# Ledger of designs, part 41: designed miniproteins, single chains, continued (4)

Each design is a single chain, and the fold is of that chain. pLDDT is the mean over its residues in the fold that is shown.

## One batch from the design tools (miniprotein)

Design m13405
Fold by ESMFold2-Fast:
Structure m13405 (fold): chain A 63 residues (1-63)
Amino acid sequence: MLYRVTLTGSGPGVGSDGTILPPGTELTAVDYRVLSDGRLLVTGPDGRVYVASPADVSVEELP
């Protein structure tokens, strides 16, 4: 199943490779989970992972 993840806060998201994602970025995800520190880990269809604050993220299930 796919998810649309939108960075809705004023802060950027950060990829595991150090890539900075600006606020308002929309990602397609194949999975997401909450980390032990409360942050959201998002996995894209290309296998790349992104970390963002859950307060700054909207998640929508795609058909």
Scores: mean pLDDT 71

Design m13406
Fold by ESMFold2-Fast:
Structure m13406 (fold): chain A 55 residues (1-55)
Amino acid sequence: MFKLFDTPEEGEEFGRAFADGIAKASSKIDKKEYDKLYKKTAEAGRRIAELLQEL
């Protein structure tokens, strides 16, 4: 079930979980690439949550 983001922090948590899912699904991702992905997905999740709050 999809939940609406109540805070930008929830978007960051979603981004973190998404990065973890990718890392578990891919045996080819190294730690350095994972760290970059984690930061980018967290930032994207936060931004999406902020935009959704303005709708």
Scores: mean pLDDT 70

Design m13407
Fold by ESMFold2-Fast:
Structure m13407 (fold): chain A 79 residues (1-79)
Amino acid sequence: MSKEERDAVIEKIIDILESNTDPVIRAVALRELLKLVKEHKPTGELKERILSVIDEILATDTDPHVRRLAEELKRVLEE
């Protein structure tokens, strides 16, 4: 996958997370995002946008599985 294609997929995943309240859909989206971030760590504006979304999830989401995935994603991005 090209960087441009990967960044576009990440943006679509963020849109899914911002528009869906279902913990199953949110968990699937976070797992896919975590996989992409582990393969190639985003930098700059995209990294900051992902961190902003994670912070919102950690502030508002009550599902323990969704929260665990968001916490792992934050750790990977902050390494």
Scores: mean pLDDT 82

Design m13408
Fold by ESMFold2-Fast:
Structure m13408 (fold): chain A 94 residues (1-94)
Amino acid sequence: SLAEILKLHAISALEQAKAIVEEYAKEEEAKQINSLLDQAIDALKKGDLDSAKSYTEQAKELLEKADLPETAKLLALTALDNALASIEQLKKLL
């Protein structure tokens, strides 16, 4: 279904952001951001779109303040924006 495709796209984008953050962020920042991204992924799997959006937005705010190489930070932020776009499209299908 289109909803399943959008959910998988959102999860994939969040997992891409997690991988970039794990490799390039400082250990403590990576733990904080990736904890929020794990909660966003779990919320998506449960169909809790409001929580998924909230956790993703919180992760984005921390990522914007985090110390990463410029290109890695841009790619991770772009992945989070793609996840948020997919979540908003999912909410429109309710």
Scores: mean pLDDT 91

Design m13409
Fold by ESMFold2-Fast:
Structure m13409 (fold): chain A 89 residues (1-89)
Amino acid sequence: MPLPPALLDLRPLDPARLGLAWRHPNPPAHHYRLAWRAAGGDDQMANLPGHQRQYQLGGLRPGQDYLLALRAFNDLGFAQAQPAHLRAA
């Protein structure tokens, strides 16, 4: 089974944007799926190519708590999630 992505790093860029960075799992992922949810709010998702290690989330509400989960998928379709709790400010 693939390991979850190591070290999901979260950096506020401005009140409406977050920078995300992570390490590739070993073996490398075929692709990633990033899911995020405001506390008590809407579910959102982005599909990312396997070579990508950084992503910027836009359109966030300042001061809103978000739950993030990054999943790595291999070419066999196996997936693991790395959840993180983040408060956007």
Scores: mean pLDDT 69

Design m13410
Fold by ESMFold2-Fast:
Structure m13410 (fold): chain A 71 residues (1-71)
Amino acid sequence: LSPIEKEILLAILEGGGVATPSQLAEVAEKAPTPEEFARAVDRLIERGLVRVEDGRLVLTPAGREVAESLR
């Protein structure tokens, strides 16, 4: 996982398994570019670690296991 992918997973975990728009904006500041942040989100979805639900990012069971290992 890239550093930004790890930060996204941790932010969602700290949000109780769901990332609000405010949490995502906070993590996006850590990415070198908006495009890199968007790519990191897409990769996490492709890997099945997060999913989109009602405009929010939600941890899958696999994503929760990975995020907890990063704490």
Scores: mean pLDDT 79

Design m13411
Fold by ESMFold2-Fast:
Structure m13411 (fold): chain A 96 residues (1-96)
Amino acid sequence: SDKETEEAKILALVEALKSKDPEIRKRAARNLGALAEEYPEIIEALLDEILPPLVEALKDKDEEVREAAREALEAIRAAVTDPALRARIDAALAAV
């Protein structure tokens, strides 16, 4: 896939985290974690769009969504090489 296609997929998953359906929110979080392993540079570039809804998903009423969001943030943290961005993820995880 080209870069624009993967960026569009990531942004669609960010919107899916806002779904009323917990199964959709859970799949969106899991897919964001998988894409962080495949396309770390795109995830890093879009981190400002990704972090706030994933941090909100850590507080989700559904336990499986909370777990999926935690796993996604851990995968993103492992994929991100910039120590300042990594520190932002660590701070977000510590806040919940």
Scores: mean pLDDT 86

Design m13412
Fold by ESMFold2-Fast:
Structure m13412 (fold): chain A 94 residues (1-94)
Amino acid sequence: MIVKDSKTIASDIGPVKSVTVEIEYDMETKKIKVTVTLQGEDGSTATATKEFDAELGENTVTIDLEFAGQKYTVVVKYEVTEEGVKILDVKLLR
């Protein structure tokens, strides 16, 4: 069974207007897939995905990506339980 959580935050950092994080937890394979999308004022997007082994409790991961010639880091904090996954916090860093 795949359980999902998603969170979108507004951004005031440079050309980035929103950050969307989607987490997919496959409870049978014990895999977590984290996808981050940055969206600009002009509708352009940059997307990065990372896969991890599911670890119970609070987890923090960083995803680096480039948007409009600038490097960004997205910090995602999430919790994995035997019942599912929940995004706790999303931060965009330049």
Scores: mean pLDDT 84

Design m13413
Fold by ESMFold2-Fast:
Structure m13413 (fold): chain A 75 residues (1-75)
Amino acid sequence: FVEQAERDAREMVDAMVEAGMTADQIADTTAQLIYARTLSPKRAQELRDELKSLNLDDTKRKAVETLTRMAATLT
């Protein structure tokens, strides 16, 4: 299950990059997905701020990690 969640998260982030999204847009999109699933504006904002402070490669990696954890732990 965790392996499938990681694969799905990586494909989602790769699709964002292929669509021409910037690091900031990837950060905003990832935060919106976390907000939609958790309904926590604070958690979403903290994630957005963290991801925007990174370079593109680190933002992609952190987005995949965050989406994988969300998919693996949310009921």
Scores: mean pLDDT 75

Design m13414
Fold by ESMFold2-Fast:
Order: sequence, then structure tokens, then C-alpha cells
Structure m13414 (fold): chain A 87 residues (1-87)
Amino acid sequence: SDLDELLEQLEHHAQVPRSTIREAIRMVKKATGTTLSDYELLQKMIRLMLGRPVYPPLTPAEQLILGSGLKGKDAETLAQMIIEALQ
């Protein structure tokens, strides 16, 4: 799926485990009650970081920006970033 490909790319270039990203999305859905899909929630955060959506496979520039922005972040921090992107 598009979601699984995006999660794989984020795991490989940002070194954020897919389980951490999925936990962040779960926390967002619980906190906000949003009906947006997991893929739409991730794209909202990505649009905030890049100014546009991404279509895997990610370009080297997209890998660098998303990698530097997401690397080392825990589920709680990622959840806050997604929530901010929903505003």
C-alpha cells in the first residue's frame, strides 16, 4: 500500500521505526478523534515540513529533509508534530 511504502522509506532514511510512527498515529487518533487515514495524517505532517505531499520513492532532497526532521523522535514528539499539522 502507499502507507506501507511511505513507512518503509521513513524507517530507512529517517531511522524512525515503523512501530514508532504507527504508535504516534494511534495517539493522534485517540487525542483528536480525527477520521483522517494514517496515510493522510502522515502526509499532513510531511506537507508542513516540505510544503507539499510526497509520492514514494522519496527523492534525495526529500530523504534529507524528512530524515533530519524526524530522526531520533519518539512517538509522543511525532504525535505532537502531526497534531500541529492538523491546525
Scores: mean pLDDT 86

Design m13415
Fold by ESMFold2-Fast:
Structure m13415 (fold): chain A 63 residues (1-63)
Amino acid sequence: SAATRARIRALMDRYQEAKENKDLEKLKAVQKELEELLATEDLSPLERAGLETVINDIKSEIA
């Protein structure tokens, strides 16, 4: 949906900002919201794979 796409875009913007600033608290917040989207939204396989890639990147950053 348009609302889901807007939500994903906003989360990607926050992810990029948090990653550039090395803000681990903001990265954890983005991870939680991305995992919630994967659990609650009907996403295409490509969209799902993209979000999972970002979640894995965040996990590497906060490890």
Scores: mean pLDDT 83

Design m13416
Fold by ESMFold2-Fast:
Structure m13416 (fold): chain A 60 residues (1-60)
Amino acid sequence: PSREEIEKEIDDAMARIVSAVSELAAKRTTDPKVKALYAEASRRARAGDLDGALALMRQA
């Protein structure tokens, strides 16, 4: 497979992991602002925006 195909597979796997982790963090957090950041991170990860999702998780 091409480098682009391998990178896409890795990004897709990372997006699934980041989405699951951020959704779990949102459920465990009681702070509504932090909860909103994790929920948005999960949404971005599902859309394939891994960098955006990780940036939001770092801000939480």
Scores: mean pLDDT 78

Design m13417
Fold by ESMFold2-Fast:
Structure m13417 (fold): chain A 111 residues (1-111)
Amino acid sequence: DEELLERALRLLEEALEELKKLAEAIEAGDEEKAKEYAERLEEIARELERVGRELAASPDPKVAAAGREVVATARLLIEVARKAKEGKLTLEQLVAAQLSIIGARFSLELV
C-alpha cells in the first residue's frame, strides 16, 4: 500500500506541473504547446486513475476513500486534457483541476 500511496503522490505532483504548463501555454496562445502539455497530462491522469482504482480496492477504509478521490481527480484531469486539445478549456476549469489535485494530495498524506 505504501508504494501505491507514494506513486499516487508522485503522479499528482507531475500532473500539477503539467497543468501549470498547460495554463501558461493557453494564456500565451501557444496552441502547439497547449496540445503537447495536454497529451502529457492525459497520460499521467490515465496512470493516476489505475493507481487510484488499486487504492480504492484497499480493505483499509481510509486508503479506499483516498483512492476514490484520486480516481475522481484523474477523471477530471482526463476531461480537462481532452477539452484543452479541442481548444475549449476555460481558466476556471484549470483552477478547479488544480484544487482537485491539491485535495487528493492532502487525502493521501493523511493515510
Scores: mean pLDDT 88

Design m13418
Fold by ESMFold2-Fast:
Structure m13418 (fold): chain A 73 residues (1-73)
Amino acid sequence: MAEEKAGGILTLAERALHNAELYKKMGFEEATKKVAEAGINAIREAYEKYRHGLTPEQRAKLEELIKKFEEYK
């Protein structure tokens, strides 16, 4: 279902954000930017394909993740 697929993407995006935070802490600037850009692109694609099935809570989490990723680009 679209909602469950979006939930899976949310989990992957959260893991990607965690990796971006770790790479930034370690000083891996290029890896941090690449992970952040990939994360933002994946979330935006999920929004276009699955926004219709997203809960308000899932939408809020995705928007928060985009903002955090934007700090690393």
Scores: mean pLDDT 74

Design m13419
Fold by ESMFold2-Fast:
Structure m13419 (fold): chain A 90 residues (1-90)
Amino acid sequence: MKAVELMNEIKENMPEEEAKQIKQLAVAKAQLEVIDRLEAAGVELTAEQRADVEAARAKAQAVLEELKDAPKEIKEKAEEIARLAVEEAE
């Protein structure tokens, strides 16, 4: 199952507010994983690209902090979507 397919299923079967939280958290988790893999790979970044990566990391971390008290089910669904999105990006 693709991340988009799972997210569409969630949107159809869950309240809009919960679906939005799952999407925001999934995007944040996926971005952090991609950034961590980029850093581990030792890719040479320009100063502008490095600034963009740091801005993306800060935004993702802010979303994780805001949604830290979200129900376990929301967090688990977001983690599954993030995992699928990262796997599809490879």
Scores: mean pLDDT 79

Design m13420
Fold by ESMFold2-Fast:
Structure m13420 (fold): chain A 80 residues (1-80)
Amino acid sequence: SIRDALLAYAEAVKAKVRELFSKAEEYIAQIDKLLEEALKRLDAAKTREEQIAVVREFADRVEDVLEEGAKEEGIPRSEL
């Protein structure tokens, strides 16, 4: 399901965050908040198009968190 795919993606990203970042817990907390918001929006989504939009927005926001974290910790974007 889309929900299961979203959860699996979030877990994979959090695992990568734990490997790359010294302040992993701060970024994981931000990702968990974004996931909670995405799951609520997914539950409210009535069409396949709306569900896909929720997943894309979640992925985009997660990418923003990772890019800001990389800047803060001096990690090259190529490691993301």
Scores: mean pLDDT 85

Design m13421
Fold by ESMFold2-Fast:
Structure m13421 (fold): chain A 88 residues (1-88)
Amino acid sequence: SEEIEKLIKEANSYREKGDYEKAAEVFRKLADLLDEKGLPEEQVFQAYKAAIEYYLKAGNLEKAREIFEDFKKRYPDSKYLPELESLL
């Protein structure tokens, strides 16, 4: 998907510039798009993980926790929940 590739490039651009909060926002948009397109949970998880990690790098623990809770609501039995929780 051209839209997925565009979001990945945008997120990486913000990451390279040290704009971690904007990188996190784009990774969250990527996660939502991947989920909407029905892509595997592992790919959605990786995008959520990136969003959480970049909010933490930005010093925004509140947003990082919010993103974790949203993933938990969408995937309550996910094997990835312990890995995401360990970041917080």
Scores: mean pLDDT 89

Design m13422
Fold by ESMFold2-Fast:
Structure m13422 (fold): chain A 72 residues (1-72)
Amino acid sequence: MTEKEKILEVVKKLMLAIGEFAEALIRKRTGQPIDEEKILAFFEEVIEYLRSLGDEESVKVAEKLLEKFKEL
């Protein structure tokens, strides 16, 4: 994988994680039910994938999003 391809994959996965967090935040604020277990599993998969790409900074960002989700 080229450096450019790695960056694009990292950005794609982080955008998906941010989108999931935003949806959960909106659902929490509007009193809608959330599937917490499914969201937790999704973040674990994203973190594992980012770790496999060797980008430690993106892993830290995803872990911080997961911590913020748990605070909701």
Scores: mean pLDDT 78

Design m13423
Fold by ESMFold2-Fast:
Structure m13423 (fold): chain A 64 residues (1-64)
Amino acid sequence: GQAALEAAKRARIQGAQDTVAQFKAAGIPTTLTIEETAETLTITLKAGDDTYVLTYTREQLLEL
């Protein structure tokens, strides 16, 4: 349901924020961009010269 999807999105965003904190603690300049739609969550993390883009569909956010 919608509540499970929202909880999953928050968990993914929290994980990304924790990762940003770890990179910053290591002295690596990091930028985090979050893009949310009704059906997707896109997390873009730039750590130094590396860019990581994670796109989650509704199905991937829900375990079933």
Scores: mean pLDDT 81

Design m13424
Fold by ESMFold2-Fast:
Structure m13424 (fold): chain A 94 residues (1-94)
Amino acid sequence: HMDEEIERAARETEERLAKLGPEKLLELPRRDLLLVLASFAASTEPDEEKALELLRKALEGDEESVIKAAKEAIKKHASSPSVPLLEALVKKVE
């Protein structure tokens, strides 16, 4: 199932992030930065199907959709302590 592949990729990203400090996140390859942004946007999406669709787009290389979704999620959750780091990631992938 495609959903199982998406879930595995999200879990691998989460495990990688748990091992890295914030400074090291900016050193990740572009693909991994996009997966981080997609995972954040998906975590703020109450519709599970839409969340999985966003992660799928990131894995397929739809950078524009991922960056757009991440920017909207950041705006809606501006009070999150992660926002400054996420804004830096968005700037790096643009």
Scores: mean pLDDT 71

Design m13425
Fold by ESMFold2-Fast:
Structure m13425 (fold): chain A 70 residues (1-70)
Amino acid sequence: SVEELKKQAEENLEKIKKIADPETAERMIRAFKAQVDEAIARGDVDALQKIVEGLKTTVEVLEARKRMAA
């Protein structure tokens, strides 16, 4: 459902905020939040699902980079 996907998007945005540096997190969150809000406004479940998958991939990449830097 749209509400479940919205929660998944919010959870992954929070993960980005915790993992990335503040400046990078702000840019990424702003961009993804705009896409999420647009998809919700249109009721576009398919678009919202793709955005959530993109967010999950972004979190995985950020976590991997942080592990390699340590």
Scores: mean pLDDT 81

Design m13426
Fold by ESMFold2-Fast:
Formats: structure tokens, C-alpha cells, sequence
Structure m13426 (fold): chain A 62 residues (1-62)
């Protein structure tokens, strides 16, 4: 899982793409738990594909 700084950066990437704080937190939580498919689906729905991919890179899931 990502450290706290990487998790914050990942959440900020989703919020910059249009995600709410709750959506960003949920997606990052799933990514840190190793559920990459749910993290990607939530992130993509909330912020789009590029932001979701960036979130996964920042959490170390990609």
C-alpha cells in the first residue's frame, strides 16, 4: 500500500479530475487494499480514465 503522502497525492489527483473527497478516499482505500479493479472503476467513474490511472500509479498499484 501507499504511504500517507502518496495516498494524499493520489486522492488529490482524483479530486483534480472532478471526484469528490469521499469518492477519492474510497478509490484510494481500495487501491491500498490491493483491489485495483474496484479502485480503477470508482476513480474512472468519478474523475475519468487518466485521473484513475494517475491515482493507481501514485498508490503503487500500477
Amino acid sequence: GADAAQGRAAGEALMAGGASGDEADKAVTYANAGNVELAYRIGKAAAGEEAARKMLELTGAL
Scores: mean pLDDT 82

Design m13427
Fold by ESMFold2-Fast:
Structure m13427 (fold): chain A 95 residues (1-95)
Amino acid sequence: SAFTPLLKYYQETKDPAVKALLDAARELYNQRKAPPVELVAGVIELAKEILPKEVYDEFMKNFEKYDPLRYFLNKENIERGKALLKEALGDKIKL
């Protein structure tokens, strides 16, 4: 899937910041508070601050197979998704 590198990193490290980010996105999605494209864009943007560069670069390369023209990873979706995720996360991770 598009998220395979992120999920693999979490399985290997059990990084609580990654868990908190994924849990926040899933909760917002289940509550229908944001469209999936905004949540996905926000997760990818915030993962840049959490993941080692090498893991983030692999995640982005994998995601480009699903969104090669940046239709979903556009500025509007990133800004909206990031704002919603930061609000949901609060002080759980330092971003």
Scores: mean pLDDT 78

Design m13428
Fold by ESMFold2-Fast:
Structure m13428 (fold): chain A 83 residues (1-83)
Amino acid sequence: MLERAKEILDRLRADPSTELSEEEERILEEVFLGPHGAEFARYALELGYSMGPEDLAALPPEERPAIEAAREEALRRLAEARA
């Protein structure tokens, strides 16, 4: 599931006009809300997708520090790109 969800994001990144099927949207939601949600969210951030407060609230509380660390890393890379 996690790997397939990452492949779906990679495809969307390569072709933003790609329309997701109901099954693909369900896979993304299940992975995001599942045990690998933090890793999936980190991967999405690395690809340049933004996450809203509602997306962060959907993750298990114990996984939020990992998501915040991934967000800080992405912001660090952005700051370096501005220098």
Scores: mean pLDDT 66

Design m13429
Fold by ESMFold2-Fast:
Structure m13429 (fold): chain A 80 residues (1-80)
Amino acid sequence: MSLEELARRFFEAFHEVVGILMDAIRKLYRENPDLKLTGEELLEKARSLLTPEQQARVDAAHAEMARYSAEFERLLRERG
């Protein structure tokens, strides 16, 4: 797989995760405007609002991102 194809697939998985989580965070703040959660707490709360299908998609995308990240590191090490 080319470095460009690997980056494309990583960004596709990343955008899916970001889209799902950002929509959940946006909904959370819309319903709870005084919410003071930050960082990990906010992400954990957002994840708890996902449907089982969305959770499965996020988990699958994270696994794909981890796999592509490892391959990207391997390719960069080969080039450097």
Scores: mean pLDDT 78

Design m13430
Fold by ESMFold2-Fast:
Structure m13430 (fold): chain A 76 residues (1-76)
Amino acid sequence: MVPPAEEIAAVLSRFLPPDVAREAAELTARGVEAALAGDDAEAEELFTRAYELSGFPADEARELAKQAVARLKEEA
């Protein structure tokens, strides 16, 4: 089950400005949908962008995105 983007945005808005939290939440929700559809490349790009918006460096964001995609595939 994918958390609604609104719930993800509510959590992220504790740490990020509301507009950034909303964009990161939308990217995260789309990334989960892409991963569940088997589009690992799209999921990795979407998660990378979400992590970069959350303040992670590009290289760290990309590694976190790869781990997120791998974890979702193990739980599917």
Scores: mean pLDDT 75

Design m13431
Fold by ESMFold2-Fast:
Structure m13431 (fold): chain A 89 residues (1-89)
Amino acid sequence: MMKVVEAEVESLEEAQEVVEKAIEEGADEVRITLTLDGKKYVLEVKSLEELEERARELEPEVERLAATHGGDRAAYEAELTRLFLKVLE
């Protein structure tokens, strides 16, 4: 039987913690509903390794955004969040 864990979170940090805990508890798939600024995003991952691989694909883009936005933390985080969620789709 496929064990699917579903959770609703309000931050990327909470999403990471829920995924890690669910995988440690033997979940086959984790479905996270992330609510950011009133918008809902659904993230579906089958392993922590899959999440890590998707994160690595963003490293060059993260470095580019950090260089572009400099001290504008809010703009940097907003674009980073959009890229992260797009890769997790």
Scores: mean pLDDT 64

Design m13432
Fold by ESMFold2-Fast:
Structure m13432 (fold): chain A 75 residues (1-75)
Amino acid sequence: VEVTDEAIERAYEELKKRGLDITLEQLKAIAEHSGLTREQRKALAEKYGLTEEQVREAEMTINAAAYRLAVEKLK
């Protein structure tokens, strides 16, 4: 599923509500690397001062938002 700006914005609002300290720009960077390996998550976490768990949660939230938007467009 292609990750759109709308999906990233929905993910950002959801993560913000959960109290995750992540910026929209960092979320966009994570979204560009769909299907992250453990090594890629570690590299992004180190680059942005996040934990591997936070990167994983961000990736999952972005993918869920993108999937929901894609399904909505088909109906």
Scores: mean pLDDT 75

Design m13433
Fold by ESMFold2-Fast:
Structure m13433 (fold): chain A 68 residues (1-68)
Amino acid sequence: SVSQTLQQMMQSGQKRIDQGDYDGAQRTLDFAQDYLQQYRDQIPQSVLQQLQQQLQAMQRRIEAGLRS
């Protein structure tokens, strides 16, 4: 499903952050954000809100890592 694909992308992004691959994590986040925007109308509203919060949290982790 669309939500399952997004969750898998976010899991991949988190693993890249954990490995210090902030550039790879940012690319994964960018793809996930584009995918979310493309399929927004196909995602349940509660799931959409959760995914948006997770993407925002991932962006903050990447920014913190890059500024270190």
Scores: mean pLDDT 84

Design m13434
Fold by ESMFold2-Fast:
Structure m13434 (fold): chain A 58 residues (1-58)
Amino acid sequence: SHMEKKRKELVEKIKELERSNPTSAATLFLLAKKKGELTEEDIEEVLRYRDEIERERR
């Protein structure tokens, strides 16, 4: 559906920002969560990706 496509695009945008601009990623993620634009599955995907990046830096 259109909403599924928009959610997927938003998740991908947040993931891109996690590598290039983590502060902007955190802001966008927080706003998207507050607006109800992300499902629980989408939230878990972003958090897993963030964990992967953090582990790579250790």
Scores: mean pLDDT 82

Design m13435
Fold by ESMFold2-Fast:
Structure m13435 (fold): chain A 94 residues (1-94)
Amino acid sequence: MEFRPMSEEGKRLMEEIEAEMRRLMTEEGLSEEEAAAEVLARLLGREEVKEAARRAIAGDTDPEVVATVKEALARLYIMLGALSEEEAAALKAR
């Protein structure tokens, strides 16, 4: 298989993410991108992730913005069981 299967915990986390994104889009009128940024910021406990994701989506190529988004995605993939912490660290270094 091309990707490591998600853990049972990671599958539950993905279902919770999907449910919260749908709620934000349907009840609060957020775009899919805004809903994703909000859920990521809440999951990681880092409000700067929301702003960095929004700026990156708008085409901001600032190295600090790119680094923040990469770190957030690496942490999300670790939580989903798709990457080990070592694999995520290697991706952040590149």
Scores: mean pLDDT 69

Design m13436
Fold by ESMFold2-Fast:
Structure m13436 (fold): chain A 84 residues (1-84)
Amino acid sequence: SSLEELRERAQQLIERAQELLERARALFAGDRTPEYDRIVELTQQAIQAAQSALTTVGTAAMLQHFQQAEELLAKAEELLEQSL
């Protein structure tokens, strides 16, 4: 993939993570539960993984960071849905 495509993928993952974090903050409204803390942790780790993909040397390592971000977001989304 081109650098432009990789930046777009990273930006989409970061936006998805930020949206999920806002939803979690709204849902829990200052209630500091283990579920809330776990969603925040996973979401922040996903943002870091997506950002790391753009600074990592090597295609395999870069794709691994994207896969990690996707998996972390999927887990955070599942936990949020289970809290509804």
Scores: mean pLDDT 83

Design m13437
Fold by ESMFold2-Fast:
Structure m13437 (fold): chain A 86 residues (1-86)
Amino acid sequence: GPMPSYEEIARELEALLPEAAEVGRNTPALTAEQMVRQARLAARLARAMAEAGISWEEVREFMDKLGDSADMEEAVDKIIAEARAK
């Protein structure tokens, strides 16, 4: 189909981590470190979706429980932990 699997998304995001650092250097509002951190969080989430069989709807429910002011890294860690605990 036209959409890649979560496994393929995780692989592609993981492969792009060095490029995320370069994009960060060329984006004045973000540091290279912040860009890499965001890319790693996205890769970890996609990997957890692939391995734990969690749907985007389940991820959305987990995000709703954490609230709008939750730290994104903490939010991703909690989503992965809840997915693995079920």
Scores: mean pLDDT 64

Design m13438
Fold by ESMFold2-Fast:
Structure m13438 (fold): chain A 90 residues (1-90)
Amino acid sequence: SEEARNAAAANAGGAFSTPIGRELAMRFGGLSEEEGEAARKDWLAGKPPSEVAAEAGMKAAEAARKAHGEVNRYIADQLREIGEEIDKEL
Protein backbone atom coordinates (compact mmCIF):
# COMPACT_ATOMS: atom_id res chain seq x y z
CA SER A 1 0.00 0.00 0.00
CA GLU A 2 1.01 3.63 -0.33
CA GLU A 3 0.96 3.93 3.46
CA ALA A 4 3.29 0.94 3.81
CA ARG A 5 5.64 2.28 1.11
CA ASN A 6 5.73 5.69 2.79
CA ALA A 7 6.39 4.05 6.17
CA ALA A 8 9.23 1.96 4.73
CA ALA A 9 10.77 5.02 3.05
CA ALA A 10 10.41 7.06 6.25
CA ASN A 11 12.04 4.26 8.27
CA ALA A 12 14.97 4.12 5.85
CA GLY A 13 15.44 7.89 6.06
CA GLY A 14 14.66 7.95 9.78
CA ALA A 15 17.57 5.64 10.61
CA PHE A 16 19.93 8.63 10.88
CA SER A 17 17.38 10.68 12.81
CA THR A 18 17.86 8.15 15.62
CA PRO A 19 20.52 9.34 18.08
CA ILE A 20 23.02 6.64 17.02
CA GLY A 21 22.44 6.93 13.27
CA ARG A 22 22.58 10.73 13.28
CA GLU A 23 25.73 10.83 15.43
CA LEU A 24 27.50 8.26 13.25
CA ALA A 25 26.52 10.05 10.03
CA MET A 26 27.60 13.45 11.32
CA ARG A 27 30.70 12.47 13.32
CA PHE A 28 32.25 10.32 10.58
CA GLY A 29 31.60 12.66 7.68
CA GLY A 30 28.47 10.91 6.46
CA LEU A 31 26.40 14.06 6.41
CA SER A 32 27.52 17.54 7.29
CA GLU A 33 25.47 19.26 9.96
CA GLU A 34 23.98 21.42 7.19
CA GLU A 35 23.05 18.36 5.09
CA GLY A 36 21.43 16.66 8.08
CA GLU A 37 19.46 19.77 8.95
CA ALA A 38 18.45 20.26 5.29
CA ALA A 39 17.04 16.72 5.16
CA ARG A 40 15.15 17.29 8.41
CA LYS A 41 13.82 20.63 7.12
CA ASP A 42 12.59 19.00 3.90
CA TRP A 43 10.95 16.23 5.92
CA LEU A 44 9.16 18.75 8.16
CA ALA A 45 8.17 20.89 5.14
CA GLY A 46 6.11 17.96 3.85
CA LYS A 47 8.20 16.72 0.95
CA PRO A 48 7.26 13.15 0.03
CA PRO A 49 8.89 10.88 2.64
CA SER A 50 10.15 8.58 -0.13
CA GLU A 51 12.00 11.46 -1.83
CA VAL A 52 13.59 12.71 1.41
CA ALA A 53 14.47 9.17 2.53
CA ALA A 54 15.95 8.19 -0.86
CA GLU A 55 18.25 11.23 -1.00
CA ALA A 56 19.26 10.96 2.65
CA GLY A 57 19.57 7.18 2.47
CA MET A 58 21.98 7.35 -0.47
CA LYS A 59 24.13 9.87 1.42
CA ALA A 60 24.08 7.74 4.57
CA ALA A 61 24.95 4.55 2.67
CA GLU A 62 27.93 6.19 0.94
CA ALA A 63 29.06 7.66 4.27
CA ALA A 64 28.74 4.28 5.98
CA ARG A 65 30.92 2.64 3.33
CA LYS A 66 33.59 5.35 3.58
CA ALA A 67 33.49 5.39 7.39
CA HIS A 68 33.44 1.61 7.85
CA GLY A 69 37.03 1.52 9.14
CA GLU A 70 36.52 4.67 11.20
CA VAL A 71 33.39 3.19 12.80
CA ASN A 72 35.40 0.12 13.80
CA ARG A 73 38.09 2.38 15.27
CA TYR A 74 35.43 4.39 17.14
CA ILE A 75 34.04 1.19 18.67
CA ALA A 76 37.57 0.11 19.65
CA ASP A 77 38.23 3.53 21.22
CA GLN A 78 34.95 3.34 23.15
CA LEU A 79 35.85 -0.10 24.52
CA ARG A 80 39.31 1.19 25.46
CA GLU A 81 37.77 4.12 27.37
CA ILE A 82 35.44 1.72 29.22
CA GLY A 83 38.45 -0.43 30.13
CA GLU A 84 40.38 2.63 31.37
CA GLU A 85 37.45 3.64 33.59
CA ILE A 86 37.27 0.13 35.04
CA ASP A 87 41.02 0.28 35.75
CA LYS A 88 40.56 3.62 37.54
CA GLU A 89 37.83 2.09 39.74
CA LEU A 90 40.10 -0.78 40.74
Scores: mean pLDDT 53

Design m13439
Fold by ESMFold2-Fast:
Structure m13439 (fold): chain A 94 residues (1-94)
Amino acid sequence: MDELFEQLLDGLRLLRRGIETALERGLLSEEAAEEMLRVLEEAERQLEELRARGDVEGAIRVLLETMLELARIMLKENPTEERAKRMEEILAEL
């Protein structure tokens, strides 16, 4: 069970590196990246507390809630950027 917590924490660290890389490549705004990194930092803190209690079900819940929050941030960022670009393209054709 301790192995599961290590894998979950490693997964969060990998996601953090992915977000940092996406920011460096201009695929994410600084605002979105900062919000996502804060979500991951809080999730890592909660997982460490749950690990101390051996609460595997709580750890799975935190992971799922974290994934949903990250998805929500990404959807807010990506639709706005895509919508702006598509509107600019349409206006250029008119």
Scores: mean pLDDT 75

Design m13440
Fold by ESMFold2-Fast:
Structure m13440 (fold): chain A 64 residues (1-64)
Amino acid sequence: MSIVERTTAALAADPELAERVEEHRKAMEEGYESFKEKEESIGEEASRGVEEIGEAVKKVAEEK
């Protein structure tokens, strides 16, 4: 929730990054579907994966 707003602000500073983030978001949706097939085991890793991806995107935006 809070991260989304910060990410949006960073994307506004770099429109190229905005397009890349949308691409990543789509990839995450596809990955999330695959995750659900594996159930509980992947559920734990999904939480970590989403956090790590969010952090990576923030770092890239901060660098730019």
Scores: mean pLDDT 65

